# Designs tried in a protein design run: designed miniproteins, single chains. Part 22

Each design is a single chain, and the fold is of that chain. pLDDT is the mean over its residues in the fold that is shown.

## One batch from the design tools (miniprotein)

Design m744
Fold by ESMFold2-Fast:
Structure m744 (fold): chain A 62 residues (1-62)
Amino acid sequence: GAEAYDLALRAMKLAQEGRLKEAKELVRQARDILATEELSPIARRFAEAAIEQAEHILELQE
């Protein structure tokens, strides 16, 4: 469950640094993990919240 969350945190950092293409790829990888891996409900909730925050930062950089 930690992998999707870690990818989302890395995506946030890359987005803040203006590395939007790399950040978008990490967000995609994190969402793929959420879609394909069986995570506990609490782990999924935390990962989804982190991904949504990364996506929000990316939108602000457009």
Scores: mean pLDDT 80

Design m745
Fold by ESMFold2-Fast:
Structure m745 (fold): chain A 98 residues (1-98)
Amino acid sequence: PELSITREGGTVVVNIYVSVKTQNGRSFGILADNGTLESISASSVGSEVEAKITVYLERKGQPRQVLAEFVLKAREDDYVKITLTFKGDNSTFRVEVL
């Protein structure tokens, strides 16, 4: 799934790309022009299967940066909730990944 968000406070456009492999290999791509990611939090509701979550930042003219990696415990059919907070906007984005 893909989620695109435009935020005022500059010309920051946040595109969240979710690539899901069942059980493991869940990753996010974040594209921002002039914003800064302040914090990331993630939670899951299971405990039996490990899900690796990778969050990265892409900016035009710059190589992709890995911002955070999480290993969470979840059941195979559970979902992971991730909250992103960006500087200067005080906005939080919640993304749920199956």
Scores: mean pLDDT 43

Design m746
Fold by ESMFold2-Fast:
Structure m746 (fold): chain A 97 residues (1-97)
Amino acid sequence: MSQGQQLIQQADQLWQQGLRHQRLGEQAEKQKDYQSALQHYQQAIQSYDQAIELYRQAKELFSDDPSLVAGLEAQIRTLEAQRQDLLEQKAKVQQKI
């Protein structure tokens, strides 16, 4: 497997970790456990930030493949949107503490 493909695999795993922490945060928020919700949302944001960075690195390695670059840019945009939604959700939870 190429270095670029390894970066994509690592980014995909971090995205899955981020989704898991986001779900745990949402569950904690429903139970009004705002401290646990904040901790999980922060971990989800960190995982998404790391995934975005790895996708950006993979994009640079595949710069000569326009179709793959377009796919990676779409994944980065999706993660940036998910990260922004989580930042807003985290801010709302912080106001309840």
Scores: mean pLDDT 89

Design m747
Fold by ESMFold2-Fast:
Structure m747 (fold): chain A 71 residues (1-71)
Amino acid sequence: AAEYMEAAAKYFEELGLKDHADAALYGAKNGKTKAEAIGAATKYLMDNYGYSGMVARLQAEAILLVGEEVL
């Protein structure tokens, strides 16, 4: 799980998408499983960038999927 979130963070950092990159790093550090990593990234987007819960969850799931594709 952490490897995918770290890969996503690098990808989004290169694109200049700081909110997604920071959420991915937070997910990597605070999630042991894919579900926990998505949950951590969701909370980060809500707490730090003002995303609504449903939008934050969808973005966090997309972040993990991107990490799986680029790793």
Scores: mean pLDDT 85

Design m748
Fold by ESMFold2-Fast:
Structure m748 (fold): chain A 69 residues (1-69)
Amino acid sequence: AEDARRSAEAAARAAAEGDVAGGRAGGHQMYKSALEDGNEEGARGGYEAARARTAEEAQRHAKKAADLS
């Protein structure tokens, strides 16, 4: 859904700025939205972004999730 993709893009942007917590929060929101839409690949990407420990990791997973949304 557009909301899931938008959340993933926001997470990628936050992570690019060094905001790991923002990237993780966006990943969590994307995960929930993708589950509601039945998008298993998007949900996986959001889950991985939500647990990321570095800005680069969060950005990578969030961008992949956006592509799958």
Scores: mean pLDDT 70

Design m749
Fold by ESMFold2-Fast:
Formats: structure tokens, sequence, C-alpha cells
Structure m749 (fold): chain A 73 residues (1-73)
């Protein structure tokens, strides 16, 4: 929501102050879009890491179950 809040502040400043140039608004928009793209990339990488952690935990759980069954035999 930071990008949305920033865009809103820019729009409010643009409507309230005639001194804000179109170039400045475009540059800030570009920087916000770059930041958003980086956030999406980081989120995707984090999701991949979380999936790997879940898989490792499931493998460990199955190993413990197999060990308990072996002990019961």
Amino acid sequence: SRTKEFLKKIAEADLGVDEVSEEEAEKVFEENMELLRRAVELTAEFSAQASSAEEIRELARRAEEAERRAAAA
C-alpha cells in the first residue's frame, strides 16, 4: 500500500501546487514502479523458499513415522 499512498500524495501535490512538473511526477512514478517490481520478485522468491521448507518438514515427519513403525515391529 506504500506505492498507492505515494501516488496519492503526488496526485494531491499536483492538484494543490502548480510548481510540480510533469517530469517530476513521471520520475517518481517510474521509481515507484521499479520498487513494486522488486517487491514482487522478493515475494516470489520468499514463496519458493517457504515451499521448500514445507517439503523438508514433511520429509522429516515421514522419516519419524517410518522409524516408529520399525520400532513397533
Scores: mean pLDDT 66

Design m750
Fold by ESMFold2-Fast:
Structure m750 (fold): chain A 99 residues (1-99)
Amino acid sequence: MEEEEKKKIREELLEFIRKEQAKLIKSGEDTDEAYEEFLEKFLKKLSELTNVDLEELKKKAEELKKQGLNVPAIIRVLLSDLGLVSEEEKEEIKEGLER
């Protein structure tokens, strides 16, 4: 992907994340089910914007769950893998996984 395309995708994904997080806060639903639904919506949106196969993204998310990552951490790792976050954020995620 060209850098301008990555920037547009990043901005659209961050706006989506912000809106979905705001819905969770407003509903008062701090449940595993609500976070799983948020992750599913995120994976579908990510697949749509990047043309990455939805099943491939789901498989990666499941592997990250097996490593003990929560939904926000899974989202950060997926964004990092697609080059949609900074190298500094990628290193912070890596350190978090080993702690």
Scores: mean pLDDT 71

Design m751
Fold by ESMFold2-Fast:
Structure m751 (fold): chain A 92 residues (1-92)
Amino acid sequence: MEELLKKAREYLEKARQALENGDIEKAVQYAGKAYRYATLALEKGHPEAVEILREVVELFREIAERSTDPELQEKLKKMIDLLERDIAEAEA
């Protein structure tokens, strides 16, 4: 269970590094993995995962702003909406 939080944080950091290097595709892949691991950790009773989900939202917004791909921007918008719902649900 704690390993899920560690993996989520690891992929968050990798996503940030990829974005800083201009690797949009890699940034999306790593941010997506961080989202998956954080969601699994939350489902297993780790409320700390909420902070990771908030950081994933911020990363997806930044990736969308840097991307010129309308399909990717639309996908990221939908993922952000889902993440905001997951965060709200966890805080209830």
Scores: mean pLDDT 82

Design m752
Fold by ESMFold2-Fast:
Structure m752 (fold): chain A 85 residues (1-85)
Amino acid sequence: SKLEEVLQEGIGQPLWEMIAKLREALPSAVITLESLSVEGHTLTLVFRVVDTETGEIYRVTITAEYDAAKREYVVTDVKVERVAP
């Protein structure tokens, strides 16, 4: 899916860039932040994404690590789970 493609392409990119590209790729999607946690240098975000065209619902977990040289969070992992048809 376009969602999975954008998220996978975002691995190794700045977190802000992944979010920007996701909004560009899915401008009509409803994206809700369910949780945010920080442990040391690791930031974990959990989103619920509703594809308004298909009605499919996804739970997206993004893991990002702080890169001190770039002074930004870089996406290290993405998990996508389909939770509704």
Scores: mean pLDDT 83

Design m753
Fold by ESMFold2-Fast:
Order: C-alpha cells, then sequence, then structure tokens
Structure m753 (fold): chain A 72 residues (1-72)
C-alpha cells in the first residue's frame, strides 16, 4: 500500500538547504521511498511517499538524520 507521511521538525538556524538535500537523498536511496525536505526559517518539513514499510523506515531515518544535523 502506498502511503504519504508528513513530519515537521524544529531545526537549528545552522541547518542549511544542502544538509536537508543530503538527508532527503540518503534516506530515499536507503529505503526506496520518495523523500522531500523543505527548509523554513525555524523548521524542516519532511514529506515521504512510497510503500508503507519503506515510508515508515524513511520517516525514522529522516528523524535521526535531522536530529544529528541540528546537533552538529
Amino acid sequence: MEVEIERTFRVSPSVTEADLARVAAGTSAATGAEVEVELHPDRAVVRIRGEEKAARTAASLAHDHLIGVSAA
């Protein structure tokens, strides 16, 4: 079953569009889901589309990566 998952994360002002593009590309490559990340002034919006298992795995990986990038 194809699903769409949207998550919003608060991010550090030091997070860049390049950081988000890397997270999206890495997560998509690892899971096969379509991953899009948008940078806003104080938040990142992650949109994931794909097979349910792949999408749920992608959501978990994107969360971990965004926490790591915000801490770096």
Scores: mean pLDDT 77

Design m754
Fold by ESMFold2-Fast:
Structure m754 (fold): chain A 81 residues (1-81)
Amino acid sequence: GKKGLEEAAKYGKKGDVEKALEHLRKGAREAEKEGKGLEGGSALGMALISYGVGKVVGDEEFAAKGIAKAAENGLKAIEEG
C-alpha cells in the first residue's frame, strides 16, 4: 500500500487528479491486503471528499492538492500504526 500512496501524493502535487486517484485506489487495496485497510480506506475517503469539493467549486488544483494531502496522511498512519 505504501508505494501506491507515495505515487498518489506525487501525482496530486503535479495536479494530475485522475492518476492521483488511480494510484491512491491501488495503494488502499494493497494496504488492505497488508492489514492496513482502515488507514488506506480513510485516505481514499478523504481524497474522494476533496475531489467532490473541488468539482463542485470548479477547482481542479484544490482537488489535486487535497488528494495529495490525503495520501500523505495515509502514509503517516501506515508508518506509525
Scores: mean pLDDT 81

Design m755
Fold by ESMFold2-Fast:
Structure m755 (fold): chain A 74 residues (1-74)
Amino acid sequence: MNIESQSVAEAVGITLEIEAYKNGLSGKVLGGEPDSIEPIRERYPELVKDFLEGKISASEVIDRIAEELIKERK
């Protein structure tokens, strides 16, 4: 898997966690222990805020996180 494909896959995972948190399901998607959204919120504070407020779509969150990950790795 190349950097682009890997970054998109990671962005999808992060976005699903943010969406789970928005719906009150954080940590319930992948296990019994509630996972904290805080590390994601600390890394992407404005993005998380905009998504939780309904200003951006999940698709846009994936695109923005993927771009950040690609830039970080390149």
Scores: mean pLDDT 69

Design m756
Fold by ESMFold2-Fast:
Structure m756 (fold): chain A 99 residues (1-99)
Amino acid sequence: GEELLERLAESLREDAEVAKEMAPTSKNPELMKKISELLEETAEAIRKKDFEKARKLLEELRELLVKYAVEEFGLSEEEARAGVDKAVAAVLKALDAAE
């Protein structure tokens, strides 16, 4: 319920802070900063229970996270997409359970 949404929002905010701190050492610092900003916006949308906005931001994050994994770690787009899709699906399922 509400505790799950609060923990999810806090986790995404913490991930945003980590991404922002790691940005200067990333192969693409501007991409990492954009990911950080979208993670913060997604966390705020979840806190406000704006689930439509949260889902839209998660779809944008999906594409940026795939690009990040390919550029930073040299993964194939297929491998990166499989991992990112699994992670995003888990968050979307948590949002669906909270409605």
Scores: mean pLDDT 86

Design m757
Fold by ESMFold2-Fast:
Structure m757 (fold): chain A 96 residues (1-96)
Amino acid sequence: MTEKEKVIEEFLKILDEISGGSGYLTLEDLRRLFKALGINPSEETVKGILAALDKDGDGRITPEEARDAINEMLERGEITVEGLKKFIEKVKKALA
């Protein structure tokens, strides 16, 4: 597995932990994540993030949708592998 693939899979594992093992993220899971990170985004911002990741429009972010979104963002240079690693580390500390 490449470094990029390892980081993406680790990110998806963290999303699964936040979901409580449901296999997808909801708006409530995103709120919990932001609260754990000490961030209080507007309701509009949280809904915007969900809509951007939720390609099916069902209010759920599947691991497949999350993987596709992260891959697209990395390919566009909107995020970096290093930036994703730092985000993962921050979330792990916040959830511990």
Scores: mean pLDDT 71

Design m758
Fold by ESMFold2-Fast:
Structure m758 (fold): chain A 100 residues (1-100)
Amino acid sequence: PVDEELRKKLAEIHARVKAEHPDAPQEELAELALLEFIEEFLGKEAAEKFKEIVEAVLTKSDEKKYKEGLEILKKIDEIAESNDFKTALEKIKEILEKSL
């Protein structure tokens, strides 16, 4: 049973991100919290890849990277909506590893 410890750590990350970015919209706070969580549990390389994907979607500077990034983000959202926290984390890790 690792879920209680993982939930506590995510709550700590969310509280810290909210304190550091008090004026950020809820959607941006969620992305920032997810980024820090990915760095904490999946490592710096996975976090950098996730950041690159988000930036590619937001900047739209490369149409192919934009479309690929959008598909990855949609898969992550679907996983987060349909799975418990631990299962979502494991599936997100697999998606990021395939993208690396």
Scores: mean pLDDT 69

Design m759
Fold by ESMFold2-Fast:
Structure m759 (fold): chain A 98 residues (1-98)
Amino acid sequence: GAERLAEALGLPKEQGEKYKAFVDKLIERLKAGKPINLYELAKELGLSLDEVIDFLGALAGRIVEMLKAGKTPEEIARELGLDDVEAVELLIKDLFGV
């Protein structure tokens, strides 16, 4: 859930819904085979470009830390409060080419 995602990223729980909306939209774009465009994501979510960049950086940084710790996509999904392992695998592939 949103609070779990905020905790995993080291962010205030009050921002959890914003992060969850961002991650859900990013996953939606990836599953649709659409390129990731930060300006479009900001516009669709009603966020500033700076907020989207900060959110993406926090998410990518946390995923990198977990991958370096030898965690599987299933473990990463659990830590982030995501129940869609395929979505986590798509995020890893798109962001890091792994």
Scores: mean pLDDT 78

Design m760
Fold by ESMFold2-Fast:
Structure m760 (fold): chain A 56 residues (1-56)
Amino acid sequence: SSAVEQAYNAALAVLLQLQEQGSPELPQALQKFAEANELERQGNYDEALKVYKQIV
C-alpha cells in the first residue's frame, strides 16, 4: 500500500541520518527495519507499519 511505502521511505531516511551521525541507536533501528521488511514480505502490512513507526 502507499502508506507502507511512505513508512518505509520515512524509516529509511531516519536510518541514513543515524548512520551519518554515528548514532548508538543505529543497530536497534536497523533490527526494527529488518523486522518490518520481513513482515511486509509476509503480507502483514498493518504490523509492518507499526514497526516502521517505531524507528521514528
Scores: mean pLDDT 85

Design m761
Fold by ESMFold2-Fast:
Structure m761 (fold): chain A 80 residues (1-80)
Amino acid sequence: MKGREEIQKELDLLNQKLTEIAKELNLPSASVAYSKILMAAALKIKEERGIKVPELNPEEKKEKEKYLEAYDEIMAELEK
């Protein structure tokens, strides 16, 4: 079971990574980057479960792919 100190270190690492991603993607804050990443992940899960999602335009599709790549990067860092 993860201790309080271990959880805090993971949260600090996540916040640092989200801040870096926000800067790279020209987003206003780490919280906005987090929200965009969660939305992209939720859409992917819906598609995998066969739930109908609205058809994305080419711009939205590019954004979704960009945020999914950021999600994979964060997951890789947390699994180290």
Scores: mean pLDDT 73

Design m762
Fold by ESMFold2-Fast:
Structure m762 (fold): chain A 71 residues (1-71)
Amino acid sequence: MSAEEAARRAEEAARRAIERYGRTSPKAVAAGSAAHEARELVERMRRGELSEEEASRGANESAEAAERVAA
């Protein structure tokens, strides 16, 4: 999965957590934080600060974390 795809997955998990638990819930906050981290990795990759492989790895880890707290 690309860094962009992983970031979108994390953002979707954060949206589900907000819908399920409420915007101010600890789960929604945690999922949102993970989604933000995934998006920052994509932006750093776009600036040439890290490789596609590094961004994809980190973004996928953040997406998995967001999906776990959104469940």
Scores: mean pLDDT 83

Design m763
Fold by ESMFold2-Fast:
Structure m763 (fold): chain A 75 residues (1-75)
Amino acid sequence: VDQLKKEIEQVEMQINLYKIAKSGGQLVLDRAKQNNADPSFIQAIEQAIAQTDADIAALEKQLAALQQQLDQLQA
């Protein structure tokens, strides 16, 4: 139980770090678009944000699986 709780905490920490990174990336993207930055630069930022979204989704699936295991042990 304690091991699962630690794993859940670690995954939650990673999700939070990726969400912070995404927020920063979105701010950079919004500024780049407002300043008519080079389209290739805008596309690179959009690709990075899309990858971050994919990474968050994978971590959220992992978190759900760990929480399901914890729920079964506490039932």
Scores: mean pLDDT 83

Design m764
Fold by ESMFold2-Fast:
Structure m764 (fold): chain A 66 residues (1-66)
Amino acid sequence: GPERVLTLDQLRAQAKAAAARQGLAYSEEDGALRVTLDGKEYVARTPKELLALLGKIGDLELARRE
């Protein structure tokens, strides 16, 4: 089932949760997720873009840990 692979809705939820956990500004408009990270706005609409955004937020989490 899709539970073994994140769906678009699950990817958006994960990205929003990651942004919130890191204290980043985010909004969701017309199926697009916008997140401000290090003064730059990222917009994700597709699974590929959401995965890329999750990766950037993950890199920030690792950098803040180190």
Scores: mean pLDDT 76

Design m765
Fold by ESMFold2-Fast:
Structure m765 (fold): chain A 71 residues (1-71)
Amino acid sequence: GPMEEEREKREEAAAETAAGLLRYVSGVEATSKRGERVDENTIRGVAEGEKGTAVYTTDLATGESKGEFIP
């Protein structure tokens, strides 16, 4: 339904944002990327590359986002 479609779109956007963060920090493209629903209000994007992993987490209730790079 519409709520699941919005969640899927958010998961895709989170994966793309994590990949963008990885490119920005490491200077290389992600070798893999995924978005996942952590809970009803939290979406996470993960991008992995040769230089490390970028994680981007968004709170759907507040719209706040946090990025982390793990070398």
Scores: mean pLDDT 80

Design m766
Fold by ESMFold2-Fast:
Structure m766 (fold): chain A 63 residues (1-63)
Amino acid sequence: SAAAWEEAGELYIEVRARAEEIGGPEADAIVAEATAALEAHRDDPEALLAALRELAARVAALE
């Protein structure tokens, strides 16, 4: 859905920005996984959103 694509796009930007702010190998891995999730779920916005929510939780654990 359009709403899922918008939410996924916003969350992707947020996850990457937060991980880049933290820095380090764990944060770098999260950035790489976020990019991989975009490619893996190119045609499935709900699956992409679920993957990004998982990555957002991992970034929050580093803060």
Scores: mean pLDDT 83

Design m767
Fold by ESMFold2-Fast:
Structure m767 (fold): chain A 85 residues (1-85)
Amino acid sequence: MSFGDVVISFYSLSSDQQYTLMVNMARRMSSRGDTSTANMWRDVANRIRTGSDSDRTRSIVSMIMRTYMDPTSFQIMVDIIQTIS
């Protein structure tokens, strides 16, 4: 699966499903002891709910790229997408 495939899969989700994915990513990262990445996912999830920040899309794509570059985090994201879609 390419980076582009993951981005397409994410943006094929509804706004509520995107929020659910980000919150679940934060929980899974926190349970692995990766508090820094968990906090980054919570921050981006909050931006989906609260604002029309012009940089929101950039922040989302950046987090997807970070996830894609870590095979374990990437597998977690794929599992969550399959559960909520």
Scores: mean pLDDT 76

Design m768
Fold by ESMFold2-Fast:
Structure m768 (fold): chain A 105 residues (1-105)
Amino acid sequence: ARPSVRQIIQELLKQAVELTEKAIAASGEERKKYIEKFKEQVTKLLGMLHTMAVIENNEEMLKLTQQAADVAIELLRALEENAPAEEIKKLLKEFVSLVNQAIAA
């Protein structure tokens, strides 16, 4: 059977988490490549959530998706600026929580 849209979003979220962890452990050009892949996966994930929210007229999912996008921008900035791992991990946990709430909305 084909994966559901929610299952695809969950897989993209898992990949975004793994890429963030790899970026924290990496340096230089390798770190930059993981950040680029993170940006790609998160853009796809948020785009799918937004599309689903609009089609279903799900105002709560839309609001949570917008909040997740704001946290993703902060997380991307923290990764690009080599912020402390604790700060990056805190933003990642907030992002994961908001995405899971959006999926459940």
Scores: mean pLDDT 89

Design m769
Fold by ESMFold2-Fast:
Structure m769 (fold): chain A 99 residues (1-99)
Amino acid sequence: MIDELVEEFKKFINSIKDISPLRKAAEELKKLHPLVASLSDTEQLFLVALYVFAKKYNIPKDVFYEIYQKLAEELDLPLLSKEEFDAIWKAFEKINITL
């Protein structure tokens, strides 16, 4: 269930001791996509962390969008459309994120 993956993501975030790699990736994404540059620092770090989580656990993009929607609702963050999310996902694929 999506709820189980949401809880796993929360555990993943709590396990991160140094956010510097996520911040560096967010800065690189800002240069690649105007939509990312328009987001708050919290939203940028959140999306980068979600992408790293998806790669680590081999979560398909469509399932990942469902996890994103649920987390954005819980955190009262502005919800990106699926089209905007897909565009940002392609930008993520162009950078190497190492955590």
Scores: mean pLDDT 75

Design m770
Fold by ESMFold2-Fast:
Structure m770 (fold): chain A 110 residues (1-110)
Amino acid sequence: DQEILKKLAELALEMGRILLKHSPDITRAIGMVLRGIGALIDAELFEPSIELAKAIVDLMLDAIEEAKKLGDKDVTKKLIKIAKKGVEIMKKSKNKEIQKLAEELEKKLE
């Protein structure tokens, strides 16, 4: 399940890059990128954990909420699409806690 956590970290970084490129508020975009990079570094330096998966899910939800607050519908749609890919990746895990995170993320995405 290390591959699943690495893919989630990659998706978090991709969301951060989208915010940086298209967000009218560069400060918020930088915050999301830094969080994504932090999660990636943590995933590579330490053994994968459920706490890291939770941190990545929280980052994804924060990024979507910030995009919604900025009123950027196109960016918001792109971020939701990436988060939905995260749901699909987590559902493939044999770890029931990671599967539960997928269900919680999916529910919050509406």
Scores: mean pLDDT 73

Design m771
Fold by ESMFold2-Fast:
Structure m771 (fold): chain A 92 residues (1-92)
Amino acid sequence: SLEELARRLLKIAQEIKEKSDNPVALAGAKLAEEVAQQILEGKIPSIFEIDVTIGMMRIILAVSKIAGASEETLKLVEEAIRTLEEIRELLL
């Protein structure tokens, strides 16, 4: 369900915050957390909003790699992107 994916996205964001001090990865965690919180508050994001968020998260992943984020942190950012793609699929 959409709520289950939002809770998963929130958990991933929290794990990034706990395991990373990389400011770019932390910006990605905040972005993922904001999307998850909106869904959990009953606000349905548009496909356009999700597409923009996925695009931003892909840039964050690339920049985090350059900025020396750990492999564990990069995998969490990739998991956040996959979860956003699953949310997109549920929206249509």
Scores: mean pLDDT 88

Design m772
Fold by ESMFold2-Fast:
Structure m772 (fold): chain A 78 residues (1-78)
Amino acid sequence: PATAEEIEALIAESSPVEAKVLEVLLEHGGQAHIGDLIRDAMEKYGLSEEEVNEALDRLLEEGLLRVDSEGIVSAVRP
């Protein structure tokens, strides 16, 4: 998984919604279950489920995040 510094660099280059999702991931130590990540982003930042899912899809498509078979989301090292 990516380091805190690598995640902070991604936050700086991300859209506002993507940055908020990455901040929640960073608070979980760089790994979180996808359901917990969505819930916490919605509760903390007032984002809709649609906005969080769109940001996650973007980050996954760009190869910046990955999800394992257990639904654990991790930031990918550059």
Scores: mean pLDDT 80

Design m773
Fold by ESMFold2-Fast:
Order: structure tokens, then C-alpha cells, then sequence
Structure m773 (fold): chain A 80 residues (1-80)
């Protein structure tokens, strides 16, 4: 479907930018104005869930348009 294709295209664009965890941290700080502590908490949570940090961050970036939506996604992840 068009929605799946648009999701995959955006995901690929973010994955091309997020070469490693450090690049992911810098992009999150820039796009959502996250602190170092907030990014470190997110990465720890993703690792505890058994997720690949870079890929999971790319998916969250595709799904979240702003800081508020991103933080709501984080709260949902904490409840898993």
C-alpha cells in the first residue's frame, strides 16, 4: 500500500543518516531537543526490550512528528 511504501521510504532515509548510535543520539537531540540523559534512558530501554537501537530509533523518528509525540511513544514503550 502507499502508506507502507511511504513508511519504508522514510525509514530508509533515517537509516541512511543513523550510521551508529552516536549519529542517532545527535539526530534525536537536534530534532526533538532531547538531553543526553533522555537519549541514554531511551537507548537503555530499547536494549532491555531486545531491540536494535539504531533501527528502533529510525522507526520512532518516522512515527513521531514532534517532541510531544516522541515522549508519548517512549511512555508506551516503558509499559511493555
Amino acid sequence: SKEIKEFEEKLDEYLAKLKDEEAAKELLKKKFNLSDEEVDELFELLKELGLDVVHAVAELLVQSKDREEFLEMLEKLKKL
Scores: mean pLDDT 78

Design m774
Fold by ESMFold2-Fast:
Structure m774 (fold): chain A 69 residues (1-69)
Amino acid sequence: MPRLTDEQVRALAERLGVSPRTVRRVASELADLLRRHGYLTGEQLDALGRKFGLSTEQVGEVLAALLGA
């Protein structure tokens, strides 16, 4: 199951200007969507961005970290 390390969570929280809890929540919802659908649409990334106060690009950064990039 894709999961972020505590160090990755802290680094992303600092770069994105959000709490570590928010990063973990975004990562959890991205991982859930990937398990349920096998893919992500731009609309799903936009919806997560709106829900957590992040841009689509910032949600993409969390996704990239989850995928081991």
Scores: mean pLDDT 80

Design m775
Fold by ESMFold2-Fast:
Structure m775 (fold): chain A 95 residues (1-95)
Amino acid sequence: MTVEIVVPTEKADSLKEALDMAGLKYEVKQVGDKSVITVTTESPNGYKLVQILKALLEREPERDPLEIYELIVRNIEEINKLSVDEAVEFILSKL
């Protein structure tokens, strides 16, 4: 399973730190002022986490990726009960 996340290069290190904390493998490509981060995982939970993180970063592009990741982890028990779309709306309500 593969997910591609595009962030401003200034936020790429924060996103990489979040992915490292999650134990996920990724590849990074620079495209102008943007970083394209491609996450590949065999874990359904890892895939769900990356989809939620991607959607939140697209909805709240001014937010720090690590802050978003930490908010997901703090609410992980509730998020595990929700679909990706429901989890995104739940976390947005906490921002």
Scores: mean pLDDT 86

Design m776
Fold by ESMFold2-Fast:
Structure m776 (fold): chain A 60 residues (1-60)
Amino acid sequence: ETEEQRRKAREMAEKVNEFFKLLDEIVKKTPDGESLATEIVRIAVEKGIDEAMKKAKEIL
C-alpha cells in the first residue's frame, strides 16, 4: 500500500493551508503586505514551502 504517499500528501496539504493563513496575516499586518506575500510565494516555488514558511514567520 502507498500509506507513506498518502501521509506525505496529507502533510503537504496541511502545510499549504497553513501557508495561506500566514500569507493572509502578512497582508494584514505589514505595509506592502501583498508584495511581501508575492515574494514568499516565489520562495515557496523556488526553494520549497518550508523555507517560505520560515520567512513568513520572521515577518510576523
Scores: mean pLDDT 78

Design m777
Fold by ESMFold2-Fast:
Structure m777 (fold): chain A 70 residues (1-70)
Amino acid sequence: EEEKLKFIYAVYEALLADPRVTREQAKEAVLKLASLDEITKENAIEVVSSVPGVSRELAEEIVDKAFEKV
């Protein structure tokens, strides 16, 4: 639970820091991540890339950056 929240926060912060990502996209990604039972780098990339306007390449960049901070 505590680790899950750390990953969610790290991803949200990384999304908000990237000028290619809107606040709405960041919020949608966080809500989807919060619905997962367990967060891994792989499923975080899948979830972030499922947000309209976020490419898989951008999702990989964001998630990699977030997981480096945790």
Scores: mean pLDDT 81

Design m778
Fold by ESMFold2-Fast:
Structure m778 (fold): chain A 88 residues (1-88)
Amino acid sequence: SQEDLDLLREQAREAAEKIYNSKTVEEAKKAFKEAMDRLLAGARPEHQEELRRIGEETLKQIEKAKNKDEAMKAFAEGMSRAARLLRE
């Protein structure tokens, strides 16, 4: 729904700001996990498993990022995939 996409957009904005301002990969991972927890709490049951998979894969990409730009790219790709799922 539009409300689900608006929630995703807001959570993505907040997480992106926290990741951009993070000093460590651990802080970036924490910010992303918090955003995913909020999205999962509001997700329909049929979307929960795939959202969790998207979250786990995105987290792995953030963890292996060598710099902030790579971490932000991994985050953006994960959020894009989540948005596509929620448009269903």
Scores: mean pLDDT 80

